# Ledger of designs, part 69: designed miniproteins, single chains, continued (2)

Each design is a single chain, and the fold is of that chain. pLDDT is the mean over its residues in the fold that is shown.

## One batch from the design tools (miniprotein)

Design m6398
Fold by ESMFold2-Fast:
Structure m6398 (fold): chain A 98 residues (1-98)
Amino acid sequence: SAETEELLERLAAAVHALIRAALAGDLEAARAALAELRRILEELARRPLTDAQKLEIEILIGLLGIARGVLLLIGDEEGAALVDEAIELLDALLARHG
């Protein structure tokens, strides 16, 4: 549906905001992006997802995984933990739809 597509666009924006904030060491902005991500996921949990939409979420998990790797390499354990939480939330959404 159009509403699901809009939620996925907002989810992608929240994921990109989280990655940018975490890599910049802006923990307040990273937490704000994670909070927005949680709100979007609560609404997505109530909606059916197509296989193409599930793949979009898997791509976002992949991007978060890359960001996590970079954060760990530079010793930013707090940023990595916020990214890990986002990955767990997205994995939980996909499991709910499987």
Scores: mean pLDDT 89

Design m6399
Fold by ESMFold2-Fast:
Structure m6399 (fold): chain A 75 residues (1-75)
Amino acid sequence: SMEVLRQVQAMFRGLGLITEADLLIKTKAPAEELRRVLEELREQLAEMEKLGISQHVIEKMRKVIAELEAHIASL
């Protein structure tokens, strides 16, 4: 269905952002870059929740957001 396709696309986008966030943390990227990807992750989380994506996937994304927020706060 079209709904399933939209959910799959949203999950791929979320995975891409999670991968980018992890890479930026590991490469010690500037705070400005980290804040940019944090905002994009928050927007993607809102879209995924709106699309009714599974709670398991939503919880994984929330954990990444929390880890990134903690990392930025420690800079």
Scores: mean pLDDT 86

Design m6400
Fold by ESMFold2-Fast:
Structure m6400 (fold): chain A 84 residues (1-84)
Amino acid sequence: MKEELLERLREILLSKATSQAEKDAAYGLVEKARELNLTVEELEKIIEMVEKGYPFELALAVVRGEITEDEAREWLKRREKAKQ
């Protein structure tokens, strides 16, 4: 189950990667998630947030209680506005 979630995270991160450097970074983030021994619930929340456009590090900070989801949402709003 965890390996299936790590594979899903890899697919999402790679789908957003536009360069080889970004693809290499995506593999590194998946390995980081594996090394941190995240729970199934933490991985599911990270995947949900990454699918919504949050960067992995921000999703990890929310799951670890280092930042609120509201603060992460404000970051995402600023990023979406910048894309317009």
Scores: mean pLDDT 78

Design m6401
Fold by ESMFold2-Fast:
Structure m6401 (fold): chain A 68 residues (1-68)
Amino acid sequence: SKEKMEFVTNFILEHTPLSEEQAEMLAALILSELQEKYPNIPLEDLPDEVLLKETREFLRKRGYDVPE
């Protein structure tokens, strides 16, 4: 979903020094990993709370300082 992509991209831009292009690439990777984790749920139907939690975990695992 474009809306879910924009949501994740904007969160990355707010909490990291990454460029818009880098943030979009990471957002695509995060959404791809979420689709593998929840294969029977369309990305557009995932709650924003789940997207936010998984985005925070992903960024922290990559060494970014992201608050809870």
Scores: mean pLDDT 82

Design m6402
Fold by ESMFold2-Fast:
Structure m6402 (fold): chain A 89 residues (1-89)
Amino acid sequence: SLAEELVERLALVGPEVARRLMEAGVPGEEALEAGLRATEAAVDAYLAQKRADGYQLSPEFEAGLRSETLRRAERLTREVVAALEAARA
């Protein structure tokens, strides 16, 4: 569905940010935190843009999109951080 595709796309922001930071020498814990903050900012930006475009978003839709995206992003970002830390050992 379009909603699932949107969640999948937004949830990739965190892993990408964390990977780039770790490749630049940032510690895994800091890269994880930055990735999760970037994911939250991406969700906020998407919702703000949809409201600006005239969409009436239900509180349930906003909460569902946010919670599902952040849950998936946390899992994927932690996986990326763990894999890169293992590769450094």
Scores: mean pLDDT 87

Design m6403
Fold by ESMFold2-Fast:
Structure m6403 (fold): chain A 109 residues (1-109)
Amino acid sequence: MLEEIAERAERLAEEARRAAEAEDRERVLRVGEEVIELARELAEEAERLLSEEEAEAVKDALEDLIEEVRETIERLEAGELSAREAGERLARIAEGVARAARTVIEYLK
């Protein structure tokens, strides 16, 4: 389950890079929404599996990543970022979600 979330986040990072290279604005926006959904799913799993203190730390990190996605989308829609720049940023944020998932796995060892 958590490994599946990490793998899904890694796939979204790859998708974001491909969308950036293609300068596909619609695909970049879709990837951003999927990253937000995955981060929320991971936050719910962290709350279910971890202690209150550990879950709070993971949820705070994920809320920061969700906010970075929102800012990236807003700047893309405002014309302040190109689809390429937005896609590259989303790839890094998705990698952040994968790292958060792996952190949750380490807490369970």
Scores: mean pLDDT 88

Design m6404
Fold by ESMFold2-Fast:
Structure m6404 (fold): chain A 60 residues (1-60)
Amino acid sequence: GEIQELIDEAVRLLEEATGEKVSFEDITRVGTRLYLEGKTEVAAEISELMRRARALGGVL
């Protein structure tokens, strides 16, 4: 479904940016790390994908 597609895209972007395997549970941690390391553009894109996924899920 659309939520899973958004999550999968966020994971893909994180794995491309870090070169490491990233699980769903690691998205927030690794995304925050990218912001702190100055990779703010990719971190913002991941944050937007997760915001859209949460909005569709209705459980926030």
Scores: mean pLDDT 80

Design m6405
Fold by ESMFold2-Fast:
Structure m6405 (fold): chain A 78 residues (1-78)
Amino acid sequence: SNKKKIEEALKKANLKEQLLLKEEELGLKRMEIGVLKIEKKQNSSDKELVEKLDKEIEELEKEIKRLEEEIAELKKKL
């Protein structure tokens, strides 16, 4: 049945699109952490700013972990 093959191809295409978007989001969040780490290094004497940056980095690292788990689950479905 040609109908089942088309439905499977569309599901696979949708999963690939979701994977691409999540991999792009992961890349952007990794870049953001890089920027925050540079800012932290440049302002190492400012304890209040360093504490704020550490919290922002920690939240981004949690988001990255969630994205990596979601990407791994999408890859299992492909």
Scores: mean pLDDT 89

Design m6406
Fold by ESMFold2-Fast:
Structure m6406 (fold): chain A 70 residues (1-70)
Amino acid sequence: STLDEVRKIASTIPDPSIAGLVVDTSKTLLELGASKEEVLEAARDIGKQPSLEEASKLAGEYIKKAEEKK
């Protein structure tokens, strides 16, 4: 499933707060009707951010984009 792939991505993230944000954001994106490819792209992009602040900002941008497309 898409969430299983997201959990694999999250498991590679050394910061547990960013890893948790990746999983939570991916669940929200799926609820908003984002495709598997969009969710996995967001998970990778958010997970590679250097800080929780930057990861949170990017997560918010992905959610806003998905809400605007819905």
Scores: mean pLDDT 84

Design m6407
Fold by ESMFold2-Fast:
Structure m6407 (fold): chain A 65 residues (1-65)
Amino acid sequence: NAAKEAGINAAKGALEGGFGERSAQVAYDSGSAAPTRISGALAGAMGAYHEGGVDAARKAFGYGL
């Protein structure tokens, strides 16, 4: 579904940004649990923020959309 795809894309954004597997895992877990693609992208960005800060969140959000 859209939220699961947003979680996967947010994880890809975190990995491509160089923030590592931990940031990607948190982005996926947060994003894929959300009810919509936009909510998924936001949740994924929040997850990435916890591990990699603002840059990780920005990458994850962009890819999650």
Scores: mean pLDDT 69

Design m6408
Fold by ESMFold2-Fast:
Structure m6408 (fold): chain A 98 residues (1-98)
Amino acid sequence: SNAEKYLNEAIELLRKGFKELGLEDYADKGVQALKDAYNSVEKAAKAFATLLKIASEHPELGPYVAEALRLLSKAMAEKDPEIAKGAEGTAKIVERLL
């Protein structure tokens, strides 16, 4: 589905970006947060908080986190519009931290 394509693009973006910056130990945490938000409404708020914390503690990862959240928003647009709005909103917060 298009949703799975956007999720996979978000995951690959985080893995590539975090690896290029030598912060691959955060990649698994970020990827898990994307998967949690995609698969579980109950975990979405904590997942967004995790991604925001990563970007806040490592601003150099911010552009990758923001783009991954925008891709997650596209993945969730038809599946759960409220989670899609949450992802887009979190991306905008990350962009303002930079």
Scores: mean pLDDT 86

Design m6409
Fold by ESMFold2-Fast:
Structure m6409 (fold): chain A 79 residues (1-79)
Amino acid sequence: MTLRAMTEEEAEEAVKKLLDKVTDETIEAVRELLAELGVEAEEEEVRRIAAMLMYAMGLEPEELAKVLRERLAAARAAA
């Protein structure tokens, strides 16, 4: 099994710190992705999802926005 290098508390603190890094551009990218999936979310929920994605992927806000936009473009091209 993969070794866990971080406690649940450390993970929660990391996500909280990332909430402060979430940009309007990142929020727009996440909201657009959720809309394509048929999901509507309020800004607070979108911010939390963005922070969690940044944490899970180890991405900065600019990088996450780019990845989400590229994924949306690929999904639209495949349709």
Scores: mean pLDDT 74

Design m6410
Fold by ESMFold2-Fast:
Structure m6410 (fold): chain A 97 residues (1-97)
Amino acid sequence: DELEELQRELREEARNAKTPVQEFSLLLAGIALNLIQEGLIEEEEGIKLARRALEAARNNDEKEAEKIADELIEILRKVGETDLADMIENARNNSVY
């Protein structure tokens, strides 16, 4: 099960996160997986976002994390999940070290 695999990878990466970019990227992956579980996005779209976010975490890729955050914020606001969108914006702003 691809979704179950991604959930396992997310838990493993969370234990190994060392940077703000890694932690932020894992937050994005978790939100994407949650949107699949709640039926708020297509499973294929959510899996793609979660994989991109996990890869951004593994690579400490700030630019990819920012792009995923923008895409996810747009999706969240469109489906009425304003609190989650605000959480991403706040996490991004607090990642300046």
Scores: mean pLDDT 83

Design m6411
Fold by ESMFold2-Fast:
Structure m6411 (fold): chain A 86 residues (1-86)
Amino acid sequence: MEYEEAYKKAMEDLERVAAAADEGPEEAERERKRAAEEWEKKYGPSVGALMERAMEGVVALHGEPEVKKVMEEAAKRIAEWAVKEL
C-alpha cells in the first residue's frame, strides 16, 4: 500500500520534472527543488537525496528515448526506500 503510493508519487514528480525540462532549465530547477523538499520532509533526508539524484538523471537524459525507463527504475528504488523509512 505505502509502496504503491510512493511509487505513483515518485513517477508523478519525475514526469513533472521531465515536462519542466521541456520548458527550460529554470522550470526544471524549480520542480526539482519542490520535489526534493517534499520527499525529504515526508520520508527523510536519505530518500530525499535519492529523489534528487533521480531527477538529476531525468534532466540529464532529456530528449533520450530511455528517459521513461530510467524514471520507472528510479521510482521503484525510491518507493522501496520510502517504505523502509516508515
Scores: mean pLDDT 80

Design m6412
Fold by ESMFold2-Fast:
Structure m6412 (fold): chain A 100 residues (1-100)
Amino acid sequence: DEEVEKLKKEAEKLLEEARKALEEGNFEKTLELIQEVIKIALKLLDLGAYEEAIEIAEKAIELADELIEKAEDPKVKLEADILRGIALIIVGLAKLLLSK
């Protein structure tokens, strides 16, 4: 599916940008990019691309975990934890749908 492949490539580029922002200490930009990645994971889920949705959401969880470890600002940590929670729900729902 060309749409699924396009969304996956877009998410991978955003994940690379988010990792660079994280390494540069730009936590606000990292949060914005993780949020965009999660939106793509939701689109993949809506398209029935469950395995791709899991892959992208799990990578977003990894970045959110790293942001929580590096950030000192409680607000940044809270926002990252919320995004991590949303990504976990996506993974759980996609796995449930794959099991049916």
Scores: mean pLDDT 90

Design m6413
Fold by ESMFold2-Fast:
Structure m6413 (fold): chain A 74 residues (1-74)
Amino acid sequence: SAGEAVAELLRAMADIAAGKNKDEAYQRAVEAGKKLGVEITKEAIDAMIDTLKQRGYSDEEIAERLRAAAEAAR
């Protein structure tokens, strides 16, 4: 479902923000984007995470919030 694809995208982005298996997480984000009919790029993901960091969020806070959003999206 679209909700499951959104949840997978958000979990992948959380792993990227946390620095956990980044190469595998980027691939999961790209695949989730394909299911949603959108092209997700490493550059777009990096830009979103950098924007949140500029607003004062830590890597851990970004990861935690993205995981919470993923749970809500399913």
Scores: mean pLDDT 86

Design m6414
Fold by ESMFold2-Fast:
Structure m6414 (fold): chain A 75 residues (1-75)
Amino acid sequence: SMEEKREFYLKLLEDARKKVEEIMKKYNFTPEEQKRVDELFKKAEETVKKDPSKGYEELKRLAEEVQKIVDKKLA
């Protein structure tokens, strides 16, 4: 059901937040970068609440955006 998909993706986003927190510590994310990541998670959570079918798309987009920040720090 759509409700089960919503719960599933919201739980995945919660777990992803914890994992990304460790990534932010490891790569010394600035307060500005941390705020940007928090805003990305909030947008993903709101999108999943409105349309659970976008859960995978939102998780993928979030992972790509976090990776871009990491890549800039390694450049």
Scores: mean pLDDT 86

Design m6415
Fold by ESMFold2-Fast:
Structure m6415 (fold): chain A 95 residues (1-95)
Amino acid sequence: MLSDLGNRVKQILLDAGVSEDKAEELAQFVVDSTKKALEEEDEKKRMTIIVSTAMLVMAELINVEGISVDKALATAGKIADLMVEAILKELEKKK
């Protein structure tokens, strides 16, 4: 469920040192972007949404005081993996 994705993304962001309010905002952005990716029938457009979302999250994390570039990269990668997992599970239900 996409609510589970949002909760998991929020927890990953909090564990990385993101504030509660910013973690909530970014988790909602990831969920909304995942919904957009699920509406795309073209696999290339879907992948573009996932990559763009992960890159934007990474850019936001790099600008958070106390988060290293390595931590931002690792965190964005985990979020991209969760988005792919959520999309694959939803697509399997439609088969």
Scores: mean pLDDT 82

Design m6416
Fold by ESMFold2-Fast:
Structure m6416 (fold): chain A 64 residues (1-64)
Amino acid sequence: SRAEILAALKEIARERGAAALDWTAAEALEVLTARGFDPEEVRALFESVGGLSATLGEVLARLG
């Protein structure tokens, strides 16, 4: 779900610090897909906030 994807993104940002906020949608999608998330749901989430060029920090600022 969107809430589970957002929780996972917040955890990644917390664990990896400021460097993770500069991650692209592609980098975040790869990590979340490896954790068992649906790549199409992750892609749709990033598209809702600026497309696949959006950073993790931008996604969290708009949806967190």
Scores: mean pLDDT 78

Design m6417
Fold by ESMFold2-Fast:
Structure m6417 (fold): chain A 110 residues (1-110)
Amino acid sequence: MPRIILSGGGAVARGGTVTITARISGPGVEEATVIGALLTSADLANPRLAGIGSAAGPAAPAGGSITVTLHVLESAAAGTYRADVVAAVLMKDGSIRGVAGDGAPVTVLA
């Protein structure tokens, strides 16, 4: 199955932006496009939205990377968050699959 591996993130102030890199991999992948990104709390018992993101640039081929920019909300509480990315993946057989990437860690500063 196609996979998305997330990297990047780090520390960011409220109202700032943080960059996540999404690498697309897996057998039969032709290309992928990011369709959405969210920055959510690392605490799954108390999920909170801290940011929303979009991809910049064209679709990436298999093994390629897409830059995702997340805008951190001014109202976001300081703490640890995870960036989650959803992509549409075009397969070599012409089918399209939705794939979610695991969270990259982001720290929102006080």
Scores: mean pLDDT 75

Design m6418
Fold by ESMFold2-Fast:
Structure m6418 (fold): chain A 68 residues (1-68)
Amino acid sequence: GAHGARLIGEVARHEARELEAQGRLAGAKALFDIGDALTAMGDAGASDEEAARYANEQSRALKAQGLI
């Protein structure tokens, strides 16, 4: 539900702030964008399962790009 999606989004924003503190601005921006997308998904009624799947797919893509 919306709660799970928002929680995952807050985790992404926390990790983004840590990357920003390290000067890793491209990775930080990508994680902030993912956090915003997760909030929008939650507001649209996405399930916790859909939110987790999205977050896992995005995490995999960012790791492949060397951003996180």
Scores: mean pLDDT 85

Design m6419
Fold by ESMFold2-Fast:
Structure m6419 (fold): chain A 72 residues (1-72)
Amino acid sequence: FDPAVLRAALEVGHFLGKLPSSVFPALVSDDPYAALAELFGIPAEQREAFRAAVAYLRTLSDEEVEALWAEL
């Protein structure tokens, strides 16, 4: 993954983790990843890579996610 895309996915995960699940429909469209990529300034051509990065991060442990934050 592109480090900028991976970092944006980490920032999205961190941001969403601080919000109650009840606010997600109000903050994101029917395609939450596209809406969040736009909010975090991910170029349109990188949106598919951004979705893949978010999916990848969801497979990692909290320790592995913290290690990626330190690396980026």
Scores: mean pLDDT 63

Design m6420
Fold by ESMFold2-Fast:
Structure m6420 (fold): chain A 77 residues (1-77)
Amino acid sequence: SRAEEILNLAAEIVKLMRELGVTTQAEAVEATGLSRGAVSLVFGVAERKINPLLLSERQIETLRRAKRRLEELKRKA
């Protein structure tokens, strides 16, 4: 389902952050260069504080861009 796809996307982003040694939102902003809004969205969805079905297409694209950024950082680490 769309909800499962969005939850899986957020979970993959959090997993990539952990692999880079990032555990908090503040660490994520500093380590990745992602906006505070993007990081808050990722953690909110992953922690089930934000309903994935209520996300706008812009918010979903923000999650996709965050994943691509973390995959880039992991390849360089």
Scores: mean pLDDT 84

Design m6421
Fold by ESMFold2-Fast:
Structure m6421 (fold): chain A 75 residues (1-75)
Amino acid sequence: MKSASEIYEELRKSSNPLAQEYVILLETLYTMGRVNKKTKKIDISNTEFEDLANGKKELTKKELLNLIKEHLKKS
């Protein structure tokens, strides 16, 4: 599993428009302290990030927000 830092760097370099929104949402969640810093409740597989970065898989804004909300609920 990639660290949040590694995921951020890959998304930042991606030309996929959704990647920028993902970066902003991750930064916002960490800044607001809604993510448990010990457990890192945003658990996203390498495959999901690679597919998003390469444009092979698209998530709508609603799907992306739901994914993040579900990880926050597991706190």
Scores: mean pLDDT 53

Design m6422
Fold by ESMFold2-Fast:
Order: sequence, then C-alpha cells, then structure tokens
Structure m6422 (fold): chain A 82 residues (1-82)
Amino acid sequence: MVEELIKEIEETLKKLKEAVEKVNADEKAWQLLDQAEELGKQLIEALKNKDWESAHKLQGQLLATIKQLVKALGEEGLKLLL
C-alpha cells in the first residue's frame, strides 16, 4: 500500500544519511545524498497526490541517485547499509 511505500522511502533515506555521516564521506557523497533526499520528498508528495506518472519517473531518478551514492560510499558505506 502507498503508506508502506512512503515508510520504506523514509527509512531508506535515513539509512543513507547515517551511512554518509558514519563514513565521514566526501562532498560528492553529501551532494548525492541531498539529491536523493530531494527526489524522495518529491516522490512521497507524488504518491500522496496519487500522481502515478510523476511517481514512476521520480522512483527511477531516486534509484539511479542511490546507486551513485552507494558507489561513492564504497565498501565501508555498503557495510553500514546492510
């Protein structure tokens, strides 16, 4: 359900922020985190408004940004997300 998806998005963003903070990540990782948080907020808003077209587009953008962030965090960051 939509409420479960919103909760998963919020929990994922929280874990990403904690990982970035714990690995003392560089400016690039923080920029990718900021982008992911902004995309996540927009995705949550689209889901609440039942704008499924925007939600699908934003989900794709968020996943791409998260993949880049995980690469930027490296092995140590990945261990914190698992």
Scores: mean pLDDT 81

Design m6423
Fold by ESMFold2-Fast:
Structure m6423 (fold): chain A 81 residues (1-81)
Amino acid sequence: SKLDELKKRIIELFKEIAEKTGEYTEEQVKEGIKEIQKLSKDELIQFARTLTATAKRLYEEGKLPQSVVDEAEKLLKELEE
């Protein structure tokens, strides 16, 4: 389904942020992936908003390139459609 495709894209973004920054432990990533898979569309939008805010903070801290923030914002827009 479209929702399953959006969940996969959010999971990939979440993993990329974890790998580039160390913001999340391996256990937090595993638990986060399981939780994302259970989310409704509205809950997924809330998660994506939180993840985007985290990406923006990590960018301001010099830990992420702006391209990752741009990816997060683009994905959030697609989720809200």
Scores: mean pLDDT 86

Design m6424
Fold by ESMFold2-Fast:
Structure m6424 (fold): chain A 99 residues (1-99)
Amino acid sequence: SSEFVEGRVVRSVFTFNGTPTAGQLSGVAMILMIAGVKTEVIKKVVDILSSTEESSLEYVSERVEIKVKSAADGSATVEITYVEGELSLPPEPVEMKEK
């Protein structure tokens, strides 16, 4: 699921009940790339998600926090939180009204 504040996604949680498909792994990688996560970190996340062993990773940057956990049964969770201040933006002081 995803959480929204002022129309922006500020947190995304992906839950997999078994080993993620190649398409699901590509989807997660694309979201991380759009979020500005380094390729080396994205590769580590994908490696954990494709693992059948219990494993976890936490990564924190100035822009994004990532938490990944996998279980021996192939289930996994990925939590992506956008850290730079988009949780409660004040309303814009000037709104351009288009006619």
Scores: mean pLDDT 66

Design m6425
Fold by ESMFold2-Fast:
Structure m6425 (fold): chain A 55 residues (1-55)
Amino acid sequence: SKEEQLALLDAQRALVDEQVRKMMETANPSERAKLEAQKKAVDALLEQRKARILG
């Protein structure tokens, strides 16, 4: 169902957020910039997928 697909996307987003949070704890400025850019790209892909599910 659409609800199940949205729940899976929310779970994926939560896992990405937690992983980035942990990596940011020990990251230097260059690593932080890279992590922020990667997270932004992943968030954009998840939003595109959500839009497709919602129609």
Scores: mean pLDDT 85

Design m6426
Fold by ESMFold2-Fast:
Parts: structure tokens; sequence; C-alpha cells
Structure m6426 (fold): chain A 69 residues (1-69)
């Protein structure tokens, strides 16, 4: 399932996996980007609205694009 169906714990776990991947690749700037994006997503999840769920989905796309670089 996509980010709109993820809990905070699941989102944090997914972000931790991405951070570990970037650290393994020796790309600390990308790991830091994932940490910042996670913080923003968690703030948005504190306010349950359809717009915030869509923002979390876009965050997943952005993280995937950054990982592909």
Amino acid sequence: AALPQLSREELEAKAAELIAEFEARNEPEKAELVEWLLARALLLLGVETPENREAVARLEERIAEELAK
C-alpha cells in the first residue's frame, strides 16, 4: 500500500530504511533530506485531512525520485 494508508510508525520505518540505504551508499546529504521530509510528513499527519494524505503521497514520490539519483 502507498503512503496514504501508512501509520506514523510505518512511515518512520520506511524512512529509516531509506536513510540506511543512503548511508550505505555514502550519500549523507540524501539521508538528511529524507529525515527532513519525514519530519514534515509527521507534522502533516498530526492534522487528519485529505490534503495532508495527498501531501504524504507526494512525499513518497519525492523520496523515491531522490533515491533513484
Scores: mean pLDDT 68

Design m6427
Fold by ESMFold2-Fast:
Structure m6427 (fold): chain A 78 residues (1-78)
Amino acid sequence: EELERLMKELNELIQKVLDTIQSLLDAIQKAVEKLREENEKKIREKMDESVRAGTKAQELAESLKKLIDELQKILDEL
């Protein structure tokens, strides 16, 4: 009789431990998903900054080409 009660209590404890482990795994999964979302946003923001910097550099390079062309015109008139 006491053995049957102890076995029930043990089974309930085992089930509670398993449920707790499952809850922990679910919490870890949510934390990993949140971290992934935050990292993806940060990467996108940095990529956007890099693209903008690259575009500005291209604009400056084209401006420099125009200045070289104007300089060449002056030299050709000499």
Scores: mean pLDDT 75

Design m6428
Fold by ESMFold2-Fast:
Structure m6428 (fold): chain A 68 residues (1-68)
Amino acid sequence: MDERLREAARVLHEHGFSREGLERVAEILGVSVETVRQILGVVEPPAERRAEVAELRERLGAYLRELR
């Protein structure tokens, strides 16, 4: 997962929060675009996934900080 999160961060760095960027991130992580939106904080995740989504958000943010 970490290598995929690092690649997803690179895509977000290059393409921003565009439709194409979100679709590519979804493909890299093997999840739906809706799940990517939950990780980015655009949509609230269900309670059962809140901790998992928060962890993914923190790791993705850390990789984005490495690229900037």
Scores: mean pLDDT 76

Design m6429
Fold by ESMFold2-Fast:
Structure m6429 (fold): chain A 78 residues (1-78)
Amino acid sequence: KVTRGSDLSPEELAQLLLDMLLSNPSLYEAMVRLKEEDEAAFRRNLLKLTGLAEDDPRLPAVIERFVELLEEEVARRK
């Protein structure tokens, strides 16, 4: 299947992932828990959601930025 993920910047991809997560509260809670309890599974799920190749040079920046955005959202809700 064709995807546009490869044509987006790391910032754009991270924002799209966060928006999707915030539109689904159950997914948000599951991903927050997964990040705390099983970082490897959290990372694998992020890879599937981005549609990027595992060796895409943007992938580390996407993951880093998404984690920052997710942590900010968690902090806002405390």
Scores: mean pLDDT 75

Design m6430
Fold by ESMFold2-Fast:
Structure m6430 (fold): chain A 112 residues (1-112)
Amino acid sequence: NRARLLENEDRFGENLARLEALRAAETDPAAKTALAKTINLLHQFYLEWRRLYLAADPSAHQAMLDVVGAFIDRISALIDQLEAGKISAQEFRTRVNALIKEALARLEELRS
């Protein structure tokens, strides 16, 4: 599981780097603000998921890593849509918020 944890951390960092590049290139103030807020939400998710993981019984770790891996995949797919101009920065923020709530609820259930 350590290798999967490190892989997830690397992939999460890659997603954050992509979003920072999009934010830096964004000229619309509303979109730039939405991206900044989304980046902050993802940072808070990372802190909370790590807290839940460290507090969990080791028997739950595999399932928790699966939840986070799926979350990272879904975020990456949304970033692809954002980069392609298929969704707005505001729509991206709304969808990321929903995914964070879903993932945290599942992680809390697995921890219990």
Scores: mean pLDDT 89

Design m6431
Fold by ESMFold2-Fast:
Structure m6431 (fold): chain A 61 residues (1-61)
Amino acid sequence: SMDELQQLFDEASQLIEQLRQQGTPQDTIDQLVDQIVAALEAGDIQALQQQINQMRQLLQQ
């Protein structure tokens, strides 16, 4: 649903900001942003959730 996509996008945006604050390399951030944008344009909720899970994993390192 559109509401689910919006919630996942908001979560992804917050995680990107946290990764920037943690000192994640800009190249990694750029790749993650590109994947989020592609998933949003495709309406792919599963791809967005996978990117969120990947970002959560990176924050634990």
Scores: mean pLDDT 83

Design m6432
Fold by ESMFold2-Fast:
Structure m6432 (fold): chain A 74 residues (1-74)
Amino acid sequence: SPEKKQGQQDLKDSVDHNIQLLIDNKASVETAEEVRKVLLESIDQALKQGRISEEDAKKIKEKIDETLKKLKKS
């Protein structure tokens, strides 16, 4: 359905955009942790609402965790 496709695309775009901003701007640890919390909550809500697949949710969460680990090590 158009609504479901729109919701999935919007969520993926939002997550990718925020991850890219963290990478490009080398965000502070505090900012990175706050963004991670918000993104993970958004993913969990989307998964509960059926707006995203479990496979996509897992991949996005793994990408977020890996990105933030790299930022924190710097």
Scores: mean pLDDT 72

